# Designs tried in a protein design run: designed miniproteins, single chains. Part 7

Each design is a single chain, and the fold is of that chain. pLDDT is the mean over its residues in the fold that is shown.

## One batch from the design tools (miniprotein)

Design m215
Fold by ESMFold2-Fast:
Structure m215 (fold): chain A 59 residues (1-59)
Amino acid sequence: SPEQQLYIDTLQAFITLINWEKDRINKSDLPQDQKDALLAQLNAQIDALNAQMAAIRQS
């Protein structure tokens, strides 16, 4: 449906923004341990968004 496609496009846009934030964190002067923790959190969010998109496509 058009609504399902709009939601998928929105979730993909969020993944793009999260990847931008990951790049920003990698380029920052933060200690490596803090970078690793933040990147793990962002990767978990990408995984959750991918799972949501998969569920929508199966509906």
Scores: mean pLDDT 88

Design m216
Fold by ESMFold2-Fast:
Formats: sequence, C-alpha cells, structure tokens
Structure m216 (fold): chain A 77 residues (1-77)
Amino acid sequence: AALPPSDFEAMKAVEEGTYNPYDTPGISEEEAKEMAEKLGVSVEELIERNAIADLDGDGKYEFSGLGGDELRDKLGL
C-alpha cells in the first residue's frame, strides 16, 4: 500500500530537523491507573499483556499494537 501524505510530511520534518517523535499521543500514569481500574487489573498487568508500553521513555504510556484491540473495545475506545 502507498504511504499516506502525512508520512511524507513526517519524513520532510526529519530532514528539516523539526521532527519530534515524542509528540506521539501517550497516556499519563493517572490515565493508565484509571484504565486498569476499569478493567479490574493493575497497570503492571496492562504492561505484561502488551496493551500499553512506555515507548518514548518519558514516563507516558502508548497503546501497544500487540494486544490492544480487545482491550480498547472493552474500554469503549
């Protein structure tokens, strides 16, 4: 499949030195705790299930593609 135009803009930003990979939407520790509470699990269990991960190392969690689909459906996302 052809890349969408937004991916080309991201590549251009990298060349211009304006690209920020840390602008990816993540959830805070508080949001992760609320999500875990809604599911009746711990934040640690969400990480173990590969539903969320701190990919940027900034203390915020991003949704992982490895097990997030059923989890998102259960949360109504």
Scores: mean pLDDT 57

Design m217
Fold by ESMFold2-Fast:
Structure m217 (fold): chain A 83 residues (1-83)
Amino acid sequence: TESQIQEYLESHQNDLSPSLQTRWQDPSLRGRLIRDLQVDLNDYCKIHKLDPNDPLQVQEALETLCQDETHVGIETLKRVVMG
């Protein structure tokens, strides 16, 4: 899952939302972005009854999550930002 997320971000970096592009271009934020997306992806798959082991379904879910910046780790980011 983490490696699939990383590969998607590397392959589609120009198609990401502006905020995701900014986070991906900062090496210090990449690991956090991948973890945030993994949480969102797992939650999305559970809600929509998708198979997290199917690369096609994972790619479709990642495309949806990465096009809408409000989906990426919002709950996790809200907790972390208030340090």
Scores: mean pLDDT 69

Design m218
Fold by ESMFold2-Fast:
Structure m218 (fold): chain A 55 residues (1-55)
Amino acid sequence: KLKIDNAARIVRTEDGRYRLELLIDGKWISAGVFDTAEEAAQKALELLKRGEIEV
């Protein structure tokens, strides 16, 4: 299990999608690519509330 730091960001990709990045152990790690900013934001909130990611 990796602990999520209290930060997330959404980066727009060249093909018009949105990549979700989470701050994990001081590093920005990709957590997925979504078709809408809304989907990326919802996923970010879920993961931040959880506080950790299974690996």
Scores: mean pLDDT 73

Design m219
Fold by ESMFold2-Fast:
Structure m219 (fold): chain A 119 residues (1-119)
Amino acid sequence: SAELAALRERIAEARARLDEAVRNRDWATLSREILEIGELEGEIERLRLRSMPSAKERADYAKKQGFETSAKLFEEADKTGDKKLEDKGIEIAEVNVYTAAALREIGRAIDAELEERRA
């Protein structure tokens, strides 16, 4: 998928800018790049889930990822055929991926700063 490839390239570029911001202690750029990485990772997850052919496949994937709320919504959508439950499950999974990605990058930036201060 050309769209997925473009999103992954944008994440790599944002991560490079994030690493530079950490080195330069540019906290404004760091904050901006963390949010951008979160948004891009969330968009990749949304596209991944939307590309799956069935609610059952989305439910199995969500369970494997630990997306408990999304998994429950996809299971109910599989039983009922309710597309609104599928859409809500995708939205919640996107938010979970966004949050996890942002928190991971924040943690990495804090660890890098603390290690520099210990040296």
Scores: mean pLDDT 87

Design m220
Fold by ESMFold2-Fast:
Structure m220 (fold): chain A 86 residues (1-86)
Amino acid sequence: PSPELIQQVGSMQKYLLEKGLISKLVPTGILDEELHSVLERFSRIFRVPIPPLGSVLTERDIVLMARVASLYTGESVEKLIDIARS
């Protein structure tokens, strides 16, 4: 993945950590057990498909993380994506 994408994914994961949605950052660039569990809960509630465990994190996953964060923080998805880009 591009350095920009790695930074955006990392920023979104850091935001989830700061809000208590995950307990640690795993700098693997893949969908780990904890993040998958968070996304699976969201998927179950809203019937949104998520990638399987061990998938490479992409722009799709930034959007999914932003959607989850939006539900718990009240911030807009667009604003959270823009924060990740900064």
Scores: mean pLDDT 76

Design m221
Fold by ESMFold2-Fast:
Structure m221 (fold): chain A 55 residues (1-55)
Amino acid sequence: MKEVKIEVTEETSAEEVKKKIVDTAKAGNKPVVDASKASDEAKLGAIEGYEEVKK
């Protein structure tokens, strides 16, 4: 299992963050989100993405 860094900016949508997390986990890799520059919307997308992959 490789750690894949997902870089999130203010321009990244919640849906895009969620998709990247889900796709990374489905590929057998560990998604690691860098949310230092993320909008609150993108942070919510990250939470939803992680909840989806926990199922």
Scores: mean pLDDT 78

Design m222
Fold by ESMFold2-Fast:
Structure m222 (fold): chain A 77 residues (1-77)
Amino acid sequence: SLKDEARERVRKIAEELGVELTDEQIDRLTQFLLTALSNPDIKPTKEQIKNFLKSLGLTDEQAEKLAEALVKYLEEA
């Protein structure tokens, strides 16, 4: 399913960047990305993604790296 594919993509991106996410953080981020993908005309900015990640408990450095990678993947989707 699209949800399972998005969840696996989130896991791989985080792993490649050395950012350790809990299952709850992965699930919440997956839901955020699915919402963004369901409306391609309104894409979240890097700052919006970073603020969302910080709300999940990530550090500034983790949120910056992950937000940068996620913006790129949303632009390519």
Scores: mean pLDDT 81

Design m223
Fold by ESMFold2-Fast:
Structure m223 (fold): chain A 98 residues (1-98)
Amino acid sequence: EELEKLLEEADKKITELNEAISRGDMDTARKKAQELIKILEEALEVAKDDPDLVRSFESMIRIAKQIIEADSVEEAEVLTAFLIINLTITKKYVEKKK
């Protein structure tokens, strides 16, 4: 329940991040990436007993940090695509975990 809510919040932030990048607005993209990192750090704490989820969230945090450091829109677009893929896989994992 709590983890699923955090994943929904992360999805919304990635959408906002992607929209900012699509406009070439790197300042807004960096702010959205910072907000995403906070959500992912909360998700990591909630999921700390699952090593696969910990690795997934640590990977997404690393990618989000790279977006903040990105010097081009093109680099940020590629990194955001990896975030979308990773979140999609993570959401499916959480949904099917029994």
Scores: mean pLDDT 87

Design m224
Fold by ESMFold2-Fast:
Structure m224 (fold): chain A 77 residues (1-77)
Amino acid sequence: MEEKLKKAGEEALKRALEAGLSERVAMAAALIAVYLVLGREDKVPEIVKMAIELGASEEEAEKAAEIGKEVAEEIKA
């Protein structure tokens, strides 16, 4: 479990940064991936809201959520 959480967070962070998202928004992608692997889908809207409050655009926050979800699905497979 712990290794899957670490891999999900690291991979989501990497993909978000490669997609041109800022470090703060990339951290949101990492958190979304980790919480989705934990089965905490309820946390995704909270993290998206936090990213926007930290200066992300709605488009950037949406992209971070998309990346986090994709990575979590790959790790769960």
Scores: mean pLDDT 82

Design m225
Fold by ESMFold2-Fast:
Structure m225 (fold): chain A 79 residues (1-79)
Amino acid sequence: SMEELRERAEELRERAREVLRRLEAGEISPQEAMQEFDEIAEEVRELAEEYGSDHPVVQELAREIQRLYVEAMELLAAR
């Protein structure tokens, strides 16, 4: 359902934000953060397969996850 898609999308956004927070705090290694983002990307792919890659919610989720991933990579480059 549309509601389930929105809820799953928000859970993945929060998970990605938590990975970035833990990385910034030094609570996880760069390798662990990359693995967590890879797992999140896999779940985004599963949502794209179930609901359609062109679905607005899926596209917005993918864009937000990519933004957070870029922030994580920039943080690592600054260290």
Scores: mean pLDDT 86

Design m226
Fold by ESMFold2-Fast:
Structure m226 (fold): chain A 79 residues (1-79)
Amino acid sequence: EKNKRLLEAMAEAYELLSKGDVKGAEEVIDRLIEEFKDDPITEGVAAIVRGVLLSTRDTMTPEEAKKESEKLKELAEKL
């Protein structure tokens, strides 16, 4: 399911940000974009996901990123 996969990828990206691995987080998002390449909405999805990552980089501490990662993993499990 696309929603579950999006949440899992976002959780992984936030976990990497919590460790200071900004490049790793960007690579996770790039893989997500490639995964949805055949979807007509991938362009919109890519823009939203990139925007969230950019905002997180500038506004979240590593501790906050870790909490968001855990929250997103929990939400993905419920889907």
Scores: mean pLDDT 71

Design m227
Fold by ESMFold2-Fast:
Structure m227 (fold): chain A 86 residues (1-86)
Amino acid sequence: GIAEALARAEEAAKELIEKLRKAAEEHPEVKELAEELIKAIEEALPELLAALSTMSPEEAARAVEDFRRNVGGAAMKAIEAAVKEA
């Protein structure tokens, strides 16, 4: 139900933050970018959870997938590009 979608959104954000922290540890040159992305995710998460709570379970599940693909994908792509440019 909706509670599962909310839990999955929180888990997705936590996994992304952990990946960004690991990237910063392995590549000090992207530390500032990773910290900015982590802050943006932490600030956006409460608004995402509030929006998901107003959706149907199926709409919420799609929104979580969109978050993983769009926010997660963009964040990791930015880190990969920054590592390549360094």
Scores: mean pLDDT 83

Design m228
Fold by ESMFold2-Fast:
Structure m228 (fold): chain A 75 residues (1-75)
Amino acid sequence: DWIERIKKEIEKIKKFLPNASEDQQKEFEDIIKSLEDIKKRLEEEKDPQKIANLISASGILISSASLLIKKEKEK
């Protein structure tokens, strides 16, 4: 279930948020908001092509957040 994966990734980002710099916190908050918007659209969307596009977009955002977390941990 891709919606459950998005929920878990949002929670991971939220748990990391207090460890990020102020500028990075804003970037993570934007990613969280975008993931929450995609999750809401996935709950209502019935078109297979649009569902595929939303899954792809969420995957890109999850990857971006993971890279940002890795960079922050390497400081």
Scores: mean pLDDT 81

Design m229
Fold by ESMFold2-Fast:
Structure m229 (fold): chain A 62 residues (1-62)
Amino acid sequence: MMSKEELKEEFIKMVKETIKDPELQKKAIEIAEELVADESLSVEEIAEKFLEKLLELVEEHR
């Protein structure tokens, strides 16, 4: 089973590969770190919420 720390590292890697805007990249990384720090969330919930928040962030940046 993937740990929350491993999930965070995978998200950061994905963000750096897909998002070239430094401000958007920073915000996406902060979202990943915030979600991983929430002890009430499962790994699956973190992944779902991260993708949701990332999509919102990209839409707001348009």
Scores: mean pLDDT 77

Design m230
Fold by ESMFold2-Fast:
Structure m230 (fold): chain A 75 residues (1-75)
Amino acid sequence: SLPRAADPAAEARLAKEIDTIYNNALKAIKDPSKKDEYDKYIAQLEKAAKDQPPKLSALAKKKIDDVKKADKKKK
């Protein structure tokens, strides 16, 4: 799981990590063999939405919504 942001530099780094997890989740949607990886990435984003400060929490929630919308279009 991502550590909670303690300062603005950590917040910027964690925002990039959240974006990386989101992009990995989008790639996993395209590959049925990566369903377990997709579930893992969603769990990481959901944990960030619960544990991170408001700005990063909002970012993680938006990324969860975006990736779930993309997954629904595939299915």
Scores: mean pLDDT 78

Design m231
Fold by ESMFold2-Fast:
Structure m231 (fold): chain A 83 residues (1-83)
Amino acid sequence: AEELVEKYVEKIMREASPEAIRKYLNLPEDASEEEIREALREHLTEIVKNTPEEEREKALQKELLEIQIEDGLLKLKEGVAKV
């Protein structure tokens, strides 16, 4: 359980922007990388506690996808897509 949470904390930190993670978790805009990592760990741990063992990896994968969607929406709203 703890190993699975840490795996997805690292994967999300690598594959999503800090801005998207802060927004998804309702953190302050000035939240440090350490604060983001800690909040993410707590959030994923809560999901794991409320999810049957056989569904935990699917639930964590869904969280990664939802944060990646938030990252895409942030880029769309800011018009940062260079054409």
Scores: mean pLDDT 78

Design m232
Fold by ESMFold2-Fast:
Structure m232 (fold): chain A 97 residues (1-97)
Amino acid sequence: MEEEIEKYKKKAEEYKNTAEDHRARLDQAMAENPELGAEVQRKADELTKEAEKIGKGTAESARNRALYEGFPQEALDYLSAEAKYNVYKEKIEKLKK
């Protein structure tokens, strides 16, 4: 049991680091394309207001949708690594029950 928890902790840390690296690449892509970056920010703000108005979704999900439209590869790499990190984090939590 302890061995399995340790293995999942290592996997979680690896995906956390991968997500951080991809986030940095996404930030760089936005900096290199300031006009497109400004469009992503405007879309994120609009989608956030819509989510609040209908009580559906979150500011984070709105931001992620806007990022994917502007920078699909960078956003996909970041979001997929973050999702895998969360999967291993949940597995650790279940084993600690």
Scores: mean pLDDT 78

Design m233
Fold by ESMFold2-Fast:
Structure m233 (fold): chain A 96 residues (1-96)
Amino acid sequence: SDIEIIERLAEELLKVAREEIANKASYEDALRRLGAVLRKGLSKIKDEELRKELEVASLPLVEEIAKAAAAGDLKAAEEYIKRLEQKMKEVLEEKK
């Protein structure tokens, strides 16, 4: 279930990043929307301590996704989203 939450979160981040690129969003607007997606996705994680660790681990990568989206760089956004998904899965496995 937690793995499925992370996978759905990565899919939603990619969808939002594509929309932000299409709309030529600012870094601030992209960061706000991507941050909201992250918080909503992580709210489904029942363990509060794990949720906090996932948030801390993912926040720098969400900032990089927002920068890539603001620059119109879909390839960079996709690469940072893949890295975010992998890092979150690593945190999840360490806590099992």
Scores: mean pLDDT 86

Design m234
Fold by ESMFold2-Fast:
Structure m234 (fold): chain A 85 residues (1-85)
Amino acid sequence: MKVKVVFTAADGSKEEYEIELPEGPKELQLLLAGNEVLKKLGLTEIKDVEVVDENTVIITSAETGKKYRLIFDEEKKEITVEELT
């Protein structure tokens, strides 16, 4: 399934790109999307995953300690990603 990622960095800069996710439970899709987001940033490892709700997770980069909030909108096939400060 093709999903659009809308990434907002801590400085407010935005980037949009597309990722491929398997069909399945939203939690798995968000985890895989988190890995793709980190990979796009040149990072390789998720340290922590906080499940906020069925559509929302916060991932922490093992390399940087930076946190990213991911929100899945299934109807729009869009994941909104925000770098947290």
Scores: mean pLDDT 83

Design m235
Fold by ESMFold2-Fast:
Structure m235 (fold): chain A 90 residues (1-90)
Amino acid sequence: MLSRDELEAETQASLDRMKDVILKKASADQLASSAESYLKKAEEALKNGDKEEAKRYLKQAREEIDALSKLDPERAKELQKKLEEVEKKL
């Protein structure tokens, strides 16, 4: 049997948990999008023969993937495979 104050506390905790999940998902989507953008730029730099530019973009992609791995490890693993494929072309 919950008191009125306990019921209000549980409702607030549920709302806070829902907000946290939404914010984490939005952050993960942004990190994944940024990582994919940097990987694409790295591939374009390699196609142009600019290995130094490609290395800079791969470093940015790696940082985004590392951050993403804390929020969505499965999606980060897929992007890590793409990063390794681009690095093999160096």
Scores: mean pLDDT 79

Design m236
Fold by ESMFold2-Fast:
Structure m236 (fold): chain A 67 residues (1-67)
Amino acid sequence: DAAFERAVALLVEVLRAERVRVLTEEQFISLVKAFVPEVPLTPAALARLREALRREVERRGLPVQFL
């Protein structure tokens, strides 16, 4: 899903540019609303995006802790 991959890439770049070290669920939801508002705020969609984002930050070696 190209749109989903773009959403993950954009959020990873925001975390990197802002040097985010800790990402709470509230902060994650705020980032989704701000940068990828097309993503529905359902538990399933948010869980899928959060897991993909976590994997991408690990792949890039970013020191982000998900709370």
Scores: mean pLDDT 84

Design m237
Fold by ESMFold2-Fast:
Structure m237 (fold): chain A 96 residues (1-96)
Amino acid sequence: MAEREREEFAEELARRAAEAGLEPAEVEAIRRAVLSLSLEEVEKLRRAEELVAAGVSGSEDPEMQKQMQEGLEAVARLARRVEEIREREREELEAL
């Protein structure tokens, strides 16, 4: 089941984070966070990025607004997962 799509998206976001100058640990946390999401959540994230790029965030279309809202909620969940992974990695490094 489309595991490759999630892995490809995780690798793309990790690469972009590295190019933006984020620390290696932050980049790895982003990759792991994406891999912990369901395929449905990954698709919502990707759809939100497409809608933002198309400039539809200001659209009066209720369907587009709903898709944007669902995408923003998925981004918020991803951000929380990254924070959780980074905190656990810090604890593991301190235990070594």
Scores: mean pLDDT 72

Design m238
Fold by ESMFold2-Fast:
Structure m238 (fold): chain A 63 residues (1-63)
Amino acid sequence: MIDKVDKKELTSGYKSSRTGAVYSPQNAFLYGGLYLEKADEGVLMGPEDLEKGIYAPMIPINL
């Protein structure tokens, strides 16, 4: 689901596996049921980063 962004989940956050930065679901990129970050930087990514293959799944956390 490359084009789908799910911003509706408000009770959980997602943490960068690389930097430890926490993002709300409203600001994270959703692909295939996973919230993704740039694997090299641990920051939010866009659809173009999927084609570059430099993404990693974020860690879900409870709010």
Scores: mean pLDDT 56

Design m239
Fold by ESMFold2-Fast:
Structure m239 (fold): chain A 74 residues (1-74)
Amino acid sequence: RLSSGEAKVLGISEDKAQVLESTADLPKGFILRRMSETTLAGILDDGEPALVLAQLSEPWEVGKVIDAKVYVIP
């Protein structure tokens, strides 16, 4: 769950997003794409649309699991 401060910064309700601690915890069927060296975006391929945002401390490549705070926005 988002904190009130994080939800305000992202422009979403804290009850509308799921917070994960790792990309390994993303639901099966999520397709991730690197948007920049420090930002991921993704969609749910076989279900409801969702946006994933993650701030990274290191560059990410497709298929890499990272331990970073991930926001899943439906």
Scores: mean pLDDT 56

Design m240
Fold by ESMFold2-Fast:
Structure m240 (fold): chain A 75 residues (1-75)
Amino acid sequence: GLSKEEILKKLLEKVDEEGKKLNLSQEQIDAIKGLISVNASFGSLKVEAEDLMRAAGLSKEKAEKLAKALNETAA
């Protein structure tokens, strides 16, 4: 399998790809990348939809779609 650092890199790349598909602003994409990087520093690569809503102001629908895509990438 991939190292934790390689999984983190793939997650950050996936935020760019999926965020653009969801028409997120660059500010929202950067906020999500910051959240993921902070969570990774505490040993977690899991992404919660509620955290995406709080960190980047996403709607519940967009947050759930993005969280699912990111968690599938980390698996």
Scores: mean pLDDT 83

Design m241
Fold by ESMFold2-Fast:
Structure m241 (fold): chain A 55 residues (1-55)
Amino acid sequence: MDKLYYKIVSSTMRPILKAIVVDSKGNIVDYIYGSTEEEVEKNVLKKYPDAEKIK
């Protein structure tokens, strides 16, 4: 029922990206990783198909 959102950020340890998935209250729900922005988005939408991207 709660709307989920995600933001893609750079990792500090490797040239990898992570998405921080949050609910409508700002609580962190999950972290999703990938080597490219497209891979991270695919992984987020596979697990949370209705999640909205934050710029």
Scores: mean pLDDT 76

Design m242
Fold by ESMFold2-Fast:
Parts: C-alpha cells; sequence; structure tokens
Structure m242 (fold): chain A 87 residues (1-87)
C-alpha cells in the first residue's frame, strides 16, 4: 500500500539509530536515524491515516529490538510512536 515504503523507511531509521548507539557511532547517525523514523511515520499517516502511522511506528519498534534495542533505536521508536499518536 502507499504507506508500506514509509513504514519500511521508519524501520530503517530505527535500525540505524539503534546500531549507531550500540557500536559507538556518531550522534549525527543516531539523530538522522531517529528523524527518518519519525518523518516516515508522519508520511505513512498522511498516506493511510492513523493505521498507516501506527504500522510505521510498530516497524520502528521492531527494527530497534532486532538491532539490539540501543538507546538511539529506543529514541527513534518513541518518536515514531509519538508521531503516530498525533495522527
Amino acid sequence: GPAEEAARQAGEGAREASRSSKNGGSGEKITGGALLAMGSTLSAGLKEGKEGAEKAAEEAEKASKEEGNGYGGKLAAKGAKNMAKGV
């Protein structure tokens, strides 16, 4: 569906943020990943409403956990969830 790619990007942002925070990566990569997860969740909401935004936030949380749930991933997932609540 139209929100599927946005949900995938939300997951990728959360993975990058989690991976970077666990592996001593740059704060820029952590912040960039979190912003990608949040912006992609908002994009999913604009395309498929609340359900699209909620699925994107779920993908971000799942991706963070799959990448060891580093601090950046938790930040990205929480940000995505807050974006979904705003839809």
Scores: mean pLDDT 82

Design m243
Fold by ESMFold2-Fast:
Formats: C-alpha cells, sequence, structure tokens
Structure m243 (fold): chain A 78 residues (1-78)
C-alpha cells in the first residue's frame, strides 16, 4: 500500500526532470524520470498522503517567468 508520495519537477529546456519518493508498506523508493514539458511550467511539487480512508493530493507549481506559486488540492477515496 502506498502511504505517501513526494515529487519535485524542474524544467530543463523542453523537458521536465522529476524526482519522486514513494513510501510503500514502510519502504521509501526513489525514482527519477524526464518527461516532455510543453507546458509553461518552471517548477512543480506534488505531495500525496493517506489520511484514514482518503488520499490527499497537494500540487504546487510555478509558471515560467512568474514568482507566484499556484496550488491545487484533491481528496480521493482510498
Amino acid sequence: MITSIRARGVREGDKMRIRATVTVDGEEIEREFVEDNTEPIEELELEARVDGDKTVYHLRYRLVGSEEWQEEEAVLPR
């Protein structure tokens, strides 16, 4: 069972480099991957955690040329 996810993405030209740490059954697993970034996103941070019978997702991102962070939250059944 996944109990938490933390991911950070940073723009590299037309790509985004993402580093994610996932906790599964008490084990931390780190992954790094590169995705195409056609969006005007400079940086992003994602945090997800299990809270009882729910999973809470928090996304924070910054657009190219902006110093303002935008935030989104979602709560889903576990």
Scores: mean pLDDT 74

Design m244
Fold by ESMFold2-Fast:
Structure m244 (fold): chain A 54 residues (1-54)
Amino acid sequence: SKEQIFQATIEMMRLLADTVDDILALRKAGASQEEIDEVLEEAHRRAREIQEQI
């Protein structure tokens, strides 16, 4: 439904903001590329789940 699309969009925007914050914190802490890649893979999985709500 149209409402589901709007809710999914808001959740996606929040996921983007949270992921950026997590990556910035990890980079500041001197995290490895592997640790950053794990955060990106988790974000990608969550984005897919949000899209499936539509």
Scores: mean pLDDT 84

Design m245
Fold by ESMFold2-Fast:
Structure m245 (fold): chain A 78 residues (1-78)
Amino acid sequence: MEVKLENKGGRFLGVEGDTIYTENFDVKGVIYAGKLLGPPFKVIDTSTGKEYEVTEVIVTEDFPLENVKGKVKAKLIK
């Protein structure tokens, strides 16, 4: 099912190579940048030090609106 949440809010920090950096897991930022990288890619939560491997990006918004909605399939790797 379409669950876009992983946390209540985070902050997108940027991309270096194939890795996305966030403060908390920012689902919207990961969806936005992850579509450019193409899965699989890595996400690092700088607030917790946890690392995730994103294997799929799923967009649930039908229209190309500013408010991106979706979910990611990810696994904790560190």
Scores: mean pLDDT 66

Design m246
Fold by ESMFold2-Fast:
Structure m246 (fold): chain A 76 residues (1-76)
Amino acid sequence: MSDKELFEEVARSFGVSDERIARVTDEDLAVLTEYLEKEDFEKAASVLVAKLGLPFEKALEIVKEYAKRRKELEEK
């Protein structure tokens, strides 16, 4: 599973539409992932706020779930 596919699955689970998810580019996802590697969840969430138009708290939940799922895939 690619990082993009994983992100799309997580975002859909939070009720984000496919049209909005498509606005997140590979570059946006790379920036978000760099912030997650630095444990800067607030900046990672801000990327999703800008691209998906979500409330910050919801974006933060999505970012944390994505980080958790990505970590599980890297450890297997």
Scores: mean pLDDT 80

Design m247
Fold by ESMFold2-Fast:
Structure m247 (fold): chain A 98 residues (1-98)
Amino acid sequence: LEEEADKYYEKGLEALKNGDYQTAADYFSKAGSYYLRAGNWEKAAEAFELTAIAYEKLGRYDDAARSYRLGAHAYRMAGDTEKAEELEQKAEELRSKA
């Protein structure tokens, strides 16, 4: 699970560097899901945050907001309340653009 998540995460980073935002979002979303199943809340949160950033680059604000909320949930599970609140605020800001 975590080794698979790491593989998808690295592919997401490569796609993001190349401006392939749809591919980046897909890989980071897969990484986040595998990290959640592995119980690695911190890495899951980071992956969903990167998924949201990729969706923002695509102008897909509803998908970005949903991904930020998934990341916020993962940060709360990790005990990082401040980071969770930051991502919830980002999701709410994007609601005005949807």
Scores: mean pLDDT 86

Design m248
Fold by ESMFold2-Fast:
Parts: sequence; C-alpha cells; structure tokens
Structure m248 (fold): chain A 90 residues (1-90)
Amino acid sequence: SMEQEEAVKLLLELADLLEEEGLTALAESVRLLAEQLAKEKDLKEIKEKVEDAIDFVDHLIDYFKSQGKEEAAAKLEKIKEKLEEVLKKL
C-alpha cells in the first residue's frame, strides 16, 4: 500500500538521521526493520511494526532532548507525526 511505502521511507529517513548523529548500530537496526516492513504482507504485522517504530522514535526524542540536540529531536518529532498519520490510514 502507499501507506506501507511511506512508513518504509520514514524508517529510512530515521536511519539516516541516526547515522548522522553517530548511532550507526541503531541506524543499521532501523534499516533492517524498514526492509522487513517493505516485505510484510500481513496488515496486522505491518500495523504492529509501525506502532513499535512510533514507540522507538518517542524514546529517541526524549534521549536527544536530554542530550541538548534540539534540531535532531525536532526532526524525530516530524517523523513520529508522519508515522502516526500512516498508522491511522492503515
């Protein structure tokens, strides 16, 4: 679906941001999640993966804010908002 494709793009954007911030291992894990999500055909599993991604981004926002990385946190908040919109349309 277009929503699933958008979620994959958002996860790849998240991975790029994590790599820019030096979190290379987390970026690799997110890229693997994006690959798994792109291949998933079960709607329930797609929804669960998107919900897990939203929860993960929420924890990252708190972490980056605690580190004084306001620009990175703001980018994560935009990714979270877009993932929540995708989830509503699934």
Scores: mean pLDDT 88

Design m249
Fold by ESMFold2-Fast:
Structure m249 (fold): chain A 74 residues (1-74)
Amino acid sequence: SDPNEYLRQGRELEAQGRYAEAGEAYRRAADIYKEQGKLKEAAFAYSVAGDAYRKAGREEEAARAFQLASELLA
């Protein structure tokens, strides 16, 4: 699976105001980057997922996404 496809889907969903679904798409991209050992790109994608979840009012998912981003940059 191409993580860039999920990033594009996330941006399209954000443009539609579908922030929870955008967060899920960004998180999926981040998981794939992490599996590929692309830690900086994974951290970026988790950060973007966290922001989307926060906009959706999904505070627990947002906090977890931001935590994962921080751990990858440590």
Scores: mean pLDDT 89

Design m250
Fold by ESMFold2-Fast:
Structure m250 (fold): chain A 99 residues (1-99)
Amino acid sequence: SEIEKLKEEFKKLYEEGKFKEAARTLLELMEEVAKKKESVEFKGLKIPKNAKVYIEGRAGVLDIDLEKTPLEEVIERILKYDRDNKISIEDILKFITGE
């Protein structure tokens, strides 16, 4: 299964600290899931003008301009920032696949 291959590749890249490659693989996984589920639309996500991701945590402040930053880079920066906060890889994958 392409979805299973992408899930395994994402886990491997995330555990290796390759957040740029992990972010790209996660986007590819989201697109493959969208092809199989009519209710899940990843295409045409519109980012409002002046939208930001603002997260305060132990690692400092993450402040991303969503209008000027590609989605892949936004995901990469979030994954890298939250590495030490241990977002459950299983929870991320369940959210993306709808399991």
Scores: mean pLDDT 62

